Designed miniproteins, single chains, continued (2). Designs and how they scored, part 94

Each design is a single chain, and the fold is of that chain. pLDDT is the mean over its residues in the fold that is shown.

## One batch from the design tools (miniprotein)

Design m7255
Fold by ESMFold2-Fast:
Structure m7255 (fold): chain A 88 residues (1-88)
Amino acid sequence: SKLQEFIDVLQKKLLELMKTSSGGELLRLVGALLRLIGLQIDLELGADPEKIEKELEKILKDVFGLEIDLSKSSVEEVEEKLKEAIKK
């Protein structure tokens, strides 16, 4: 599903940031990863897709400073924006 693909991309980018992070920043990223794992479980249990989408948008804003409408975005567009945010 598109939501599963968004979760997969976001997980990969969080893991990339964690490799170069330490202390409080690493703890913050671990917290974001735990939120993402919770959303993965919710998705598998048949939770409302719109709720999962909004929570993914919150993680994107909170962690990466990205305001993205996931309902109108492709997986490739989100991945590129995440890549740009990590480089800054």
Scores: mean pLDDT 83

Design m7256
Fold by ESMFold2-Fast:
Structure m7256 (fold): chain A 90 residues (1-90)
Amino acid sequence: SPVDEALERLLLRVGEVIGKAVKAGKLTKEQAGQLLQILRDFAAHVRKTGDMQAAADLAIARLDELKAQHPESAEVYDELKQVIEEVLRE
């Protein structure tokens, strides 16, 4: 379905951003673990409800919380938010 295709594109792009940021030293392993949990929760919400916008709103709220806790990684969290928004817009 279009939702499944959008979810797959989002998971691939988000995974690439997280992996690149960890390799560049912009995220700790703990921060990467928190982001992977947000991603798992996002995917579970979309698969359960089909509501990608509601899942995105929850994920963005959690990214904003992490940005407040780790302002040194703010650029990575902002990039992840942008990726989510772009995939939802197609």
Scores: mean pLDDT 86

Design m7257
Fold by ESMFold2-Fast:
Structure m7257 (fold): chain A 61 residues (1-61)
Amino acid sequence: MKEKVLELADHVLETGELDEEQARFFLNMSEEEFELFENYLRENGHEEVAERLRELREAYK
């Protein structure tokens, strides 16, 4: 799972987009997995993206 989380983060950093399958994976992440994802984005200077994705995830729940 950790590898898949980081692969998704790299894809988002490169393209700024999620396809439907990637979005479902993202929305179904555990809080621990999402924390890893969010921190990776922030460490790479994409704090705005991390914030927007957190908001989207909260809206889904």
Scores: mean pLDDT 74

Design m7258
Fold by ESMFold2-Fast:
Structure m7258 (fold): chain A 83 residues (1-83)
Amino acid sequence: SEKEEKKKQIEEYILEAGTHLTLYNYGDKSALERAVEKLEKVNELFPEHSQETDELIKKAKEGTLEVTDMLKLYNKIRESLES
């Protein structure tokens, strides 16, 4: 279903963003741009959660984004897809 497709896509984007953030924390400074790009994909797919996704993009640009922030966003979006 469309909801199952979106659940898979959000899981993939958040996992990829988390992987890029981890690489950034281990010294790959270019990985932060890739993490932001994945969060922008989340924003395109779930515009109803744009305020929260934009907050994480802001944190990424400020260098304060943590993996736990991304997991909280993932859980909130996932819960919104359950009915």
Scores: mean pLDDT 81

Design m7259
Fold by ESMFold2-Fast:
Structure m7259 (fold): chain A 88 residues (1-88)
Amino acid sequence: EAAELTRALREMAAEAEALAPPAAEALERAEALGAEAGRRLGLPPELGAAVGRLLQALQSLSEEKAEEFVRRNRETLERVDAFIERAL
């Protein structure tokens, strides 16, 4: 289900970016770093890139908006966490 989780992460990143758009260069760098971290952990690089993009997008949100975003997406984030834990 790595492809399904990658899609969900990209959709969540797009939602966060719509609330507070990060710089394109920062998103590209975050995706590259996420993909590299994913490879080192034995995860698909696409999943790592999507995680990196989401984390960068969340950094652009105010604390209140970031908390609301996490609350609304808690179940999906828990599924991602469980997948990463199983892969490690």
Scores: mean pLDDT 76

Design m7260
Fold by ESMFold2-Fast:
Structure m7260 (fold): chain A 100 residues (1-100)
Amino acid sequence: MAVGVIKEVVVERLSDDEIEVTTIYGDGSKETRILKGGDVAEGIAQLVLAVYKTMFDMVLKSETDTKTVLVSPKPLKDPSEEIKKMKEELKAHKERYPRP
């Protein structure tokens, strides 16, 4: 079995109930997961457990040069609002130009 070298882990808050975890491997491949919680406190607890488990698995796979970049959620909701706007615009664009 070939064990991938883990380069970076980026954690980003998308909304009050959604958090995105992106794992970047040494070959440049990326794995993105969106974690959802019905309650903000429970969602944060689930994120902490998921991040911990993911980091633990990465430490087991990587013997050297594991870089973890934790992007703290900004105190302002502006970034999540911009992401919501982008998703809304993309949805509106798809509805405006339906595929045959």
Scores: mean pLDDT 56

Design m7261
Fold by ESMFold2-Fast:
Structure m7261 (fold): chain A 65 residues (1-65)
Amino acid sequence: MEKIKEILSKYGGEKTLEVLDEPGGSLEGKVAEALYRLRPSEEEIKKLAKELELSEETLQKLLQA
């Protein structure tokens, strides 16, 4: 969790990262929500998906929406 917050802090403010502290749900789902809000480039999303170990399904959804 802490490492993920450090990585994502480069792309957005503290309020966007609050989603990572929400109880329940999957960590991957919370990371996907944060990335959706931050809207980095397609190449950055691919890089972050590899670094954060996101599933192919989550990566495809982020690239489409």
Scores: mean pLDDT 70

Design m7262
Fold by ESMFold2-Fast:
Structure m7262 (fold): chain A 103 residues (1-103)
Amino acid sequence: SIEDKVKEVWPKAYQLFLQGKLEEAYELLKPILEDMLKAMTERTKEYFRRAYEEGKIYKKTGDGSLMKTIGMVLMTKDSDPLLSAAIMIGTILGLLDLEMPEL
């Protein structure tokens, strides 16, 4: 399932994300991104969009909202792995100034 794929890649992706190795974290998540996008609920898509926009703002301004996003990724990893990964990849895409995928 997509949840199993997410659970497999999540620990390494999160470690790379925390280390600021954003391109490496993105490349690790990229192979499952299409399957994740198809499996996202409207709630998860809303969190993805917010994480993306907050990532872009943080890149430009250095505001503290990124800490809330990191906390949400960690807090949801077991209860909602797809939501956790969606917030993480949304943030990474925003921080890298990459185009947001169609949701």
Scores: mean pLDDT 84

Design m7263
Fold by ESMFold2-Fast:
Structure m7263 (fold): chain A 59 residues (1-59)
Amino acid sequence: MSTLEKFIIRESKPFGERLKKETDPRVREVEMRSFAEFYSRLTGEDEKYILEILRKNVL
């Protein structure tokens, strides 16, 4: 597991806890995509890569 993957996992935990409080599935999907886009831009990694890490740790 890369240092970057570990970083994203750490950042995804509080986001995941917040996301569990959201009842609208459309809002949850938008927030997941926004998280992936934000960290993709911040880290230079592909959005798909960030989203897969998020799915494994949040969903």
Scores: mean pLDDT 77

Design m7264
Fold by ESMFold2-Fast:
Structure m7264 (fold): chain A 70 residues (1-70)
Amino acid sequence: MEQVKRQLIEETRRLAEEVGPKEALRRTIERARAQFYTAVSLGADPKQLEEDLKAIEEELRRVAREIEEK
């Protein structure tokens, strides 16, 4: 979880420099959700992954907001 969250935060910051924070957030959330669906289809526990996904989305939204308000 922690490494995946950190990776997505870095990707959000990088993409925001190219496409802006709102579009960067949209793309990284879509990626996080795609990863969630893939993991569930491969037999991972959906309840635990749903909690992890929610935490990741919350953190990504916080990062995007900080960049936007700069």
Scores: mean pLDDT 78

Design m7265
Fold by ESMFold2-Fast:
Parts: structure tokens; C-alpha cells; sequence
Structure m7265 (fold): chain A 86 residues (1-86)
């Protein structure tokens, strides 16, 4: 569960993010990490199911952001992290 959070934060560190963008990525990592924890704690899941849940959670989080610049930064981090999970 914590591995997904670590991947997201590591990908964020590779980008030149503002403090506001870093805080948004931290919230994304928490949302994704919690979803992954719930899914893995309740039943065995495939890698494909886990990746799908991560993508859906990330998309919902990004859509909740009002700032287009913040959305773009968070989207880049999420896409890079998802590629690492594949």
C-alpha cells in the first residue's frame, strides 16, 4: 500500500514543483494510498485491478482541482507514477 505513495512522491521530486503543487501531490498520494490499502486489505486483487483503482482515484482528485496549472502538475506526477506501476 505504501509503495504507491512512495512512487508518487518520488516522481514529484523529479519535477520542479511549487509548494502549492507539492501539497496537491501529497493529497493525491494520500487519497491513492488509502484506496490501495482498502482494496488490498479486503481481498486479493490483480495488478491490473490495482492500477485501474489508482487511475480512477487520481482522475477524480485531479477533476476536483479548480486551478488548471495545479491540475496539469498533478496529472504529470500521476501519469509518471502509473507508468512505474505498469
Amino acid sequence: PSEIVKIILEEAEKLDLTPEQREAVRRLANAVGFKAFELLASRPVTKEELIKAVKETADEFIESLDDPELREAVRKVAENAIKKLE
Scores: mean pLDDT 81

Design m7266
Fold by ESMFold2-Fast:
Structure m7266 (fold): chain A 70 residues (1-70)
Amino acid sequence: MIKEGIERGKKLNEYSRAGLKARRYENQAKLASPEDAEKLRKIAETYRPLGEQAEAEFKAQRDAALAKRK
């Protein structure tokens, strides 16, 4: 039980961190030169899907938990 939860939570945290990295790279791209901005945007796009996957999973889990509370 806890072992499976820990493993899933660890991956979810990694994916959430990837989403945060994508956001940071996008913010850096806004301040960077056009050439660097393109490079940073490309890196951000690599991390975005992982972050979005984690956000969707988090939302599903929290919604289920809130439903059980009642």
Scores: mean pLDDT 74

Design m7267
Fold by ESMFold2-Fast:
Structure m7267 (fold): chain A 86 residues (1-86)
Amino acid sequence: VTTATAEAVSLDAAGNYVYTGVAKGPASQKLTILVRTSSEKEYKIAKIALGEEELQATVTLPKPIDLTYKQVSESGGPAPDVVSKA
């Protein structure tokens, strides 16, 4: 599981929080992107199939205050390498 705070997430021109990351894993696994607010309310916003090649994932997040997001391997394997851009 890889977690980033709201200050590590960029805003797009429409005012949406945007996560951009790179993940790599076997095609049989899916990456689930979760958003967790400061009140611990979680939203599952994306489910992305992994490939053997490096996968770039861009996801528009909802607009909660004090946003924290998590990147989770659906199969429960080790967390993929994730690079977030501020």
Scores: mean pLDDT 46

Design m7268
Fold by ESMFold2-Fast:
Structure m7268 (fold): chain A 87 residues (1-87)
Amino acid sequence: SLGQQAIELAQQAAKEIAKLDPSLAPVAQGVVDDAERGLQQGPGYLRSAAEGARSTARRARLKPELQAVAERMEQTAALLNQLVDDL
């Protein structure tokens, strides 16, 4: 499902962020947590997760070592927004 794919991408990005920039790890984990809650509790948490993913991606884009992570977070945001649109 799109939701499961979004969570998987967010988890991969959060794991990479924890290794490369531990200061950003709690923000990335918040995206995972909000996405998981959003699948159970509805569109408000999904929108929160999408905004968190987009914000995390923008911050990651400022660092050369985080470009792949930024791309995964951008993909996560896109999938979460698609889920909200499909509701």
Scores: mean pLDDT 83

Design m7269
Fold by ESMFold2-Fast:
Order: sequence, then structure tokens, then C-alpha cells
Structure m7269 (fold): chain A 83 residues (1-83)
Amino acid sequence: DIAALEAEAQELEKQYRLASQQRQRLQGLVDAGEILAEKGASQEIVDEVRTVYGGQYQEAQAQADALKAQYAATKARLQALKA
């Protein structure tokens, strides 16, 4: 059913967009740790921020990549069915 696959592709694109935005926000938080270090914040606080948000960034990256792959697969299937 082409309509069902198109709906699935739209939902996956939406989920990927949200996951990509979260990844970008987490990158900003990791970068903020660098700015805190430049402003003379304690190394302990900087290291905790980098550890926590670095781990969350890695998970968000993996989730975004998985959603992107699913979206690409669904789009490829739609293209094959329309060919």
C-alpha cells in the first residue's frame, strides 16, 4: 500500500527531524562546557558536563542515524513501487 508507506515515510522524517534537533542541542551543551572552561569554571564541573552531555550526544547521534536509515529504506521502497 503506497499510501501507508508514504504515511510511514512522513512519520520517520518527522522523528528524524526531532532527533536531529535534539542532537544539535546536545552538541551546543557540549560546546558550552568548552566555554565554561575558557571562563575559568572548575575542571570538575566542566568534566561532569562533558561526560553527561557527551554520552547523551552519542545516544542521540545513534538514534538519528537509525531513523535516517529507516527513512531512506522506506523512500527506496516507495521509489521501487512507483517505478
Scores: mean pLDDT 82

Design m7270
Fold by ESMFold2-Fast:
Structure m7270 (fold): chain A 76 residues (1-76)
Amino acid sequence: DKEDNQKALISLSEALSHIEQGDLESAVKTLEEAAKEIPKYKKTFEEAAKLVKAGDAESAKKLLREAIAELRKQLA
């Protein structure tokens, strides 16, 4: 529903902010917690966390930006 989409948007945005600040540990924690709390987007959160853990911050940021854009479109 819209509430889950809003929660996902917040978590994705926070994770992206952590990556942009170079705080990859906080980004992973945010994504892993969101995967537990928001099952609807679990695969997206887990894939982003996997990319961050692999040191692929650029692919992680791209995935998060695309997910954020799609969620914003759904909430409009």
Scores: mean pLDDT 85

Design m7271
Fold by ESMFold2-Fast:
Structure m7271 (fold): chain A 73 residues (1-73)
Amino acid sequence: SLSPLERDVNAALALIYATIAKRLAPKELQDEGNKVAELYEKAAEAYRSGNHDEAEKLFKQAKELDKKIEEKS
């Protein structure tokens, strides 16, 4: 399992990515950007609670959706 420090760092990084996704999405893709942010925020919560497997799953889903947004931009 992740150490407390690794958990906190991963949670912080997920929240940074959530903020970026929410603020930098093109207007026409704002709903998708908000969805990416929601997934990163849930990943951060899972990391903080020590639910590493769920956090990894949510983080991967956020990255996959973010890639699709970039391909549409």
Scores: mean pLDDT 81

Design m7272
Fold by ESMFold2-Fast:
Structure m7272 (fold): chain A 63 residues (1-63)
Amino acid sequence: MTPEEVAEEVARRLGLSDAERARVRKILEHYGTPEAAAEHFERLAELTGDPHYRRVAEAIREL
């Protein structure tokens, strides 16, 4: 899957906005692997306490 395809599928599963989908795509492109991108979102969940980021990380890992 391309970063764009992964971001679109995550957005579909979680009901993300176009802006949130674009952000997920950029993070996937920056890290180059789904696992590294998922780890980034897990760190954001820990730093912010926002469970939204953990759900994004889990959705990426399930693809």
Scores: mean pLDDT 85

Design m7273
Fold by ESMFold2-Fast:
Structure m7273 (fold): chain A 85 residues (1-85)
Amino acid sequence: DAKEAVKLAIEALKAYMEGDYEKAEELGKKAEELAKNLDQDALNELILKEGGEEIKKAHEAAQAGDLEAAKAHLKKAEEKVIAAL
């Protein structure tokens, strides 16, 4: 469902930021499979609208080497997107 797809997508981003690219790829594929029968354009728009600011902050924190801050921002993005579903 959409909620599980979002959770897996956020977990994939966390794994990517931790440098676990193999786990990120696996989780990303699972998220895509769950989203296969959903309106993917609407789901992506919702993720960007509700979670985009937090995802941006997570990316900036990860680039600065602050993986704990990056994970905290991804958790906020997940919570905001799921609340909007």
Scores: mean pLDDT 80

Design m7274
Fold by ESMFold2-Fast:
Structure m7274 (fold): chain A 78 residues (1-78)
Amino acid sequence: MYQLGAQTMSAVIKYIEDAKKEGDAALDDVKAVLREAAEVFKGTPIEKDLQRILAADTLDDALSIAQQLYIQYKSKIS
């Protein structure tokens, strides 16, 4: 689970970073993808972490939350 959580957060971070490069409308697209991911991970700690990212009002806030969660998952693997 923790390794899967780290991999998921890594993918989310990359997706948000790519979205920031593509321009102004990206937040709603990011949230749509994260809602689908949250359904896939329903009933797991990853769902709750994705919901935390979904509560962000900006791409920068979403990125900060995802980075923080990535560090937390990595610390549990080591």
Scores: mean pLDDT 77

Design m7275
Fold by ESMFold2-Fast:
Structure m7275 (fold): chain A 132 residues (1-132)
Amino acid sequence: MEKEKEIDKNLDKLIEAVRAGDMETAKKYADKLAKIISEMEEISPKLIGRIGVKLARALYLIYERFGPEKALEFFKYFVDSLIKNKVPIEVFKQIIANTLLYLKVMTLNDKEAQELIRKMEEIAYEKIKEVE
């Protein structure tokens, strides 16, 4: 319960940093989020879903404000942070799958965003293949 509150707090601070245009601070909160996730012995499907929704919102906000290249850069950074902190592969898969699913739903009528999401899926697939 306490680590779940820390996850929510770090997700909210990450989104606030993105809104402020502070991508370095957003990356710091992404690293802290990955560390907290790695320290959890159990993570509920509801919490994974909430992480996915908030990360999708953060990625969409980066895309809308700073373009697809910055959104892809942040996604790569977050993926690498999860791997570096040794987040269990099944938790990694569930977080990324939920994030990209929500991002797809948010961007159904945006062809450029759909192409960006395909690149994100390719990155996640390659990273999963390297770890398995």
Scores: mean pLDDT 87

Design m7276
Fold by ESMFold2-Fast:
Structure m7276 (fold): chain A 76 residues (1-76)
Amino acid sequence: MDDEVKQRLIDWEKRNVASPIERIILYKMVTGRMDTMSPAEKRVFDIMKKIIAGEPLDESDPMVRMIRAQIAAQEK
């Protein structure tokens, strides 16, 4: 994983923009416990990384739309 993406994920948590599930994912990432992630948590984590890295995502995916909408709502 890119160290810059990891740092941006930590900053996302510090800015209090993360949902409860995203906070659990960030905790598992920071503690090196990514192996304990469920398939759903791994999917959310992958989407979070790609959003921060500016990588293309399937915008038709409800999970991608929900994460983006949450970020937009928190930045108001």
Scores: mean pLDDT 68

Design m7277
Fold by ESMFold2-Fast:
Structure m7277 (fold): chain A 110 residues (1-110)
Amino acid sequence: SLLDQANSKKKQIDEFLAKTEKEADEVLTETGKKSGIELPEDSSVSDKFKTLKEKASPEQLEETNRRLSEIYERSAEEVEKALGSSGEIAVSLLRMASSVFRIGERNSRK
């Protein structure tokens, strides 16, 4: 039915977003360990990123922002390919996040 299709698409979007957040969390956690920076226990991706922005070196921030930008961009492409127009809001948000991290990468060089 149409509702079954809608529920299936929503589940796929939720799975792509969860995978993206997990990959982002892994990058941030790895960067914290390599940098000797303690990240807040049970913290969100946003909280971990904020802590790293305050404590990490410019070189570490450049690499971290680049890796995060690539993760969110790849996720947007995967959602767009799998769901087309049904994923357009998720694709837009993922590309916006990727752009924010790309700007962060550029700013970390200076």
Scores: mean pLDDT 86

Design m7278
Fold by ESMFold2-Fast:
Structure m7278 (fold): chain A 75 residues (1-75)
Amino acid sequence: MEEILKKSIENFKKLIDEMTPEQLEQLKADVLARLKRLGLTPEEVRKIQRDDPSALTLREINLLYLLELIDEKLK
């Protein structure tokens, strides 16, 4: 699990490093739309990850990490 998450983070970072600010804003909108479709807010995913990470799918965890990386890059 830890190795899979580390590789996902490295892949997201590489992808994000090649994007323009406009592409990052579009990607952020897509990630937020996917979370909304699942009935989850980023805050709810973070709470579940903190309290019971086994309740989250790898997809949900990846969306949260991607959102955090985008937000850091846009600062």
Scores: mean pLDDT 73

Design m7279
Fold by ESMFold2-Fast:
Structure m7279 (fold): chain A 98 residues (1-98)
Amino acid sequence: SSLEELMERLVERLRAEIAELEALLARVEAAGRLSPAEAAELRALVLRLEIEVGILRIVLGLGKLLGAPEELLERVEAEIERADALLARARAVLARHS
């Protein structure tokens, strides 16, 4: 269905955003410091990920209501949980270096 295709595309986008944020966090953690430029980049990636997660939560709710496949719903929920954990880690890094 069009909804299932949308969910698949949003999951792919979320995975890409997660990978980008993970890479920046790994770089910052390895360096043990956060430059002003890296802090700005990190805040921008956090905001982008928060928006994508928000959209995907709405689409997940619609998928549940309209009977999307359980396997797809479970994959979406797993990626949202992964994103939430990463957002918490990113916010902790920003707070530590403020």
Scores: mean pLDDT 89

Design m7280
Fold by ESMFold2-Fast:
Structure m7280 (fold): chain A 68 residues (1-68)
Amino acid sequence: MRGDRSLADALALMAAAVGLDDLRIVVEETGIPDHLASSNPDTAETGEAVGPNGERVEAPRAKGRAEV
């Protein structure tokens, strides 16, 4: 549900003085797991050296190809 809206107003004032705002920022930077994130290229953490993200960025596998 919506919860207590009044708390948001009062808390906002207290947060400014107490510095609770930092906690809010930390929440965003909490470190949401990449696997649970959207479909962004965050999978780089799950990958190794090549990773699925690198495959799209690099693409040039060009193994042994030099000039034929």
Scores: mean pLDDT 45

Design m7281
Fold by ESMFold2-Fast:
Structure m7281 (fold): chain A 114 residues (1-114)
Amino acid sequence: ATAADTARLFAEIQEFFDKLIKEGKISKEDANRIMDRVVQEALRLAEEELAGKPRAEIDKRIDAFSKEIVDELQKKYGLDEETKKKIYETIRKLMRHLRDQHLEVLRARRARAA
């Protein structure tokens, strides 16, 4: 993954959330809060994988975190099933990308320290 790939994914996700905000399905404040939580959790999971946690456990945690966020939004906004699925898939995709990118940075740093 390149910096350009990350920028494109962030732009795609911002466009998706902007559409939800425009449609009244989520607030701008909650969209920003979700993005912050998603970034922090993805970076933390990359560090846990570098520490030796199996990829399957990391992926399971990403899936669980994505569902937790969707469940919180469902309780607050009463989202339809299609919107819930799209939010889940969008968060999951972003977290996996950020985890992979940060893990590459961490591995490169570790290799230079050795």
Scores: mean pLDDT 84

Design m7282
Fold by ESMFold2-Fast:
Structure m7282 (fold): chain A 78 residues (1-78)
Amino acid sequence: AAEHYAKALEAYLAGDEAAALAHLAKAQAAAAPSEVELLEVRLEAGKKLLKDPRLSEEEKEELKEGIEEAEKLLEELK
């Protein structure tokens, strides 16, 4: 992320607007995947926990709500 911001600034100072925009887009994309990866890990853990026979029906419903909220956040971050 930081490396692409530096390259975007260098390209901007050189007057290469196309390269500056391309590096800025890569910097933003490099930041987004970290949050997406954390949400994906949380979703996988939640889905695995739903298969645990020790959970009550009430606990499973609360977990399903949490999974749905995490999926909405994941969609917003992508």
Scores: mean pLDDT 69

Design m7283
Fold by ESMFold2-Fast:
Structure m7283 (fold): chain A 82 residues (1-82)
Amino acid sequence: ALTRPTDAQVEEARRQVERELAELEALGVPEPVLALAREVAEAMLAQVEAAREGTYDEAERAATAARLRARAEEVERALEAA
């Protein structure tokens, strides 16, 4: 089983993220939503890179997921307050 991503897989992940962010921009989503999407994308790419380098940590992944959930709640509240 392949436990570590290849450089080619990391580059494909970056290209996929760029395509998805461009699509969200084209759809005209609110800036706080787009900013959150960028944060999620950056965290995902950092985890893929950590897996490639063999430095992946499940506790760090869980902490990042909790932080992004809190950010999503902040964005939801900001949109509701507008």
Scores: mean pLDDT 77

Design m7284
Fold by ESMFold2-Fast:
Structure m7284 (fold): chain A 67 residues (1-67)
Amino acid sequence: MELVKKIREAVEKGNKDEALKIVDELIQQSTDPAVRQLATGIRDAIEAGAPKELVLKLIDRLEQALA
C-alpha cells in the first residue's frame, strides 16, 4: 500500500505537514470503517504531537487492517 508507506516515511523524517496531507488522502479514498478509524487516529496523534514511536505503532495497526 503506497500511501501507508509514504505516511511512515513522512513520520520518520518528522515532516508533520506531509504526513497529515497523505493521511487525509487515505481517509478520503477509503470506504472501510476500520481503516478510516485507524487513519483518523493517526491524524489526531500527529496533530496532538504524539511521539514518533506511538504514531509508528498506529501505522503498523493500519498496515495489518489493510492486509
Scores: mean pLDDT 82

Design m7285
Fold by ESMFold2-Fast:
Structure m7285 (fold): chain A 97 residues (1-97)
Amino acid sequence: PLEQRRQEVQLLLEHPEILKEQLQKYSLVELIALSSEENLPLVQERLTLLYGEEKAQQILQEALELREKKEQLDLPVEVILAKIEQEAKKGLGALFL
């Protein structure tokens, strides 16, 4: 049930320790593919700010291809944004610590 999964993800946001474990379970592309279509514009904006427009388009295209194969969980956009920031920090190591 989508509502139950939204509640589960809300609990993850309230418990950062558990959120870190769940973010490792899914790739960025998989998290975007599982999200609601309504969240895509905000996800695209965040990807563009952190990775640039060309890389953001590549990630979104991969996610759209996976979307046909994955169940949609209507994940809160905050989970996706947290994953985007986590992956960006790995590429920007000199700017973040």
Scores: mean pLDDT 63

Design m7286
Fold by ESMFold2-Fast:
Structure m7286 (fold): chain A 107 residues (1-107)
Amino acid sequence: LLEEARRLIEEAQRLVDELEKNGYDSEKAERLAELVREAGRLIAEHIRRGGDMKEATELAVELGRVAARGLEVLKKSEGSEEDLKKLEEAVEEAAREMREAAEAALA
């Protein structure tokens, strides 16, 4: 779970780097949203299973940084409105799932 989440975050970082350097690409933006949602889900599942909260928190912070950078790139790109909304929804879903998992694990 957490190792898979780390690999997805690394892939997301590479996609954001490509979007920043080469400009907007809808296929890459859509893949980024998928990676953010799935990484958040895996981190949340790790937390729910009683996994290491320190490692989960470190990856959640890293995921947040990548997502924020992705949102900035899409916000500045023409024709990206649909992909921007999808990434915003993926970020909100990931954040909610991780928060709910952490709250439940600490209860």
Scores: mean pLDDT 86

Design m7287
Fold by ESMFold2-Fast:
Structure m7287 (fold): chain A 92 residues (1-92)
Amino acid sequence: KEELIKKLQELEKKISFEGAKPKDEKEIEEAIEKEREFLRYLREVLGLSEEQIVRYYQTVYEMPEEDARNILEEENQLKHHILDLEKILKKS
């Protein structure tokens, strides 16, 4: 859990979440999990392509395409690291 919290804090620094710093570790963890669940919903439930998700961020958040793509890439990298950690923990 401690390593996960550190990785989530690093992601928060790279991705401009709503500018309001959560007051404690649990609020940070919950905020990041909600963002991940939303991205998962867009990809897995609605079946949106990365291009469609980029267009969503551009339209709803008035975000440049470059910034939207960077957010998706950082989230994908962190997701892979967490999955690898879970595999190691399950084998132990």
Scores: mean pLDDT 59

Design m7288
Fold by ESMFold2-Fast:
Structure m7288 (fold): chain A 96 residues (1-96)
Amino acid sequence: SAAEAEARFAAQVAAARRAIQQELLDYAKKNNVDIFVESLALEAALREFDRRVEELRKAGRTSESDLEAAKEEAIAVGKEVMDSMTPEEARAILKG
C-alpha cells in the first residue's frame, strides 16, 4: 500500500541518516579531526542529506539507488568539511 511504501521509505531515510553519522564519526576518529570541525561536518552532511531527500520526495523518486546517491553525496560533503576546515575556522563559526 502507499502507507506501507511511505513507512518503508521513512525507515530507509532514518537508517541512511544513522549510517552517515557513523561513517563520518569513524572518519573523524581515524583522521584525528577536531571536535568542533566534526560537529560542523556532521551538521553540513545531514543538512545536505535532508535537502536531497526533500528533492527526491518532490520528484516522486523514492528508489533505493536515489537514496543511496543522496547518502554518498552527504558523506562527501561531511568529509570535505573535515578535510578543509581548520579548528580555528570551526571555533569562529560556532562563536558567531
Scores: mean pLDDT 89

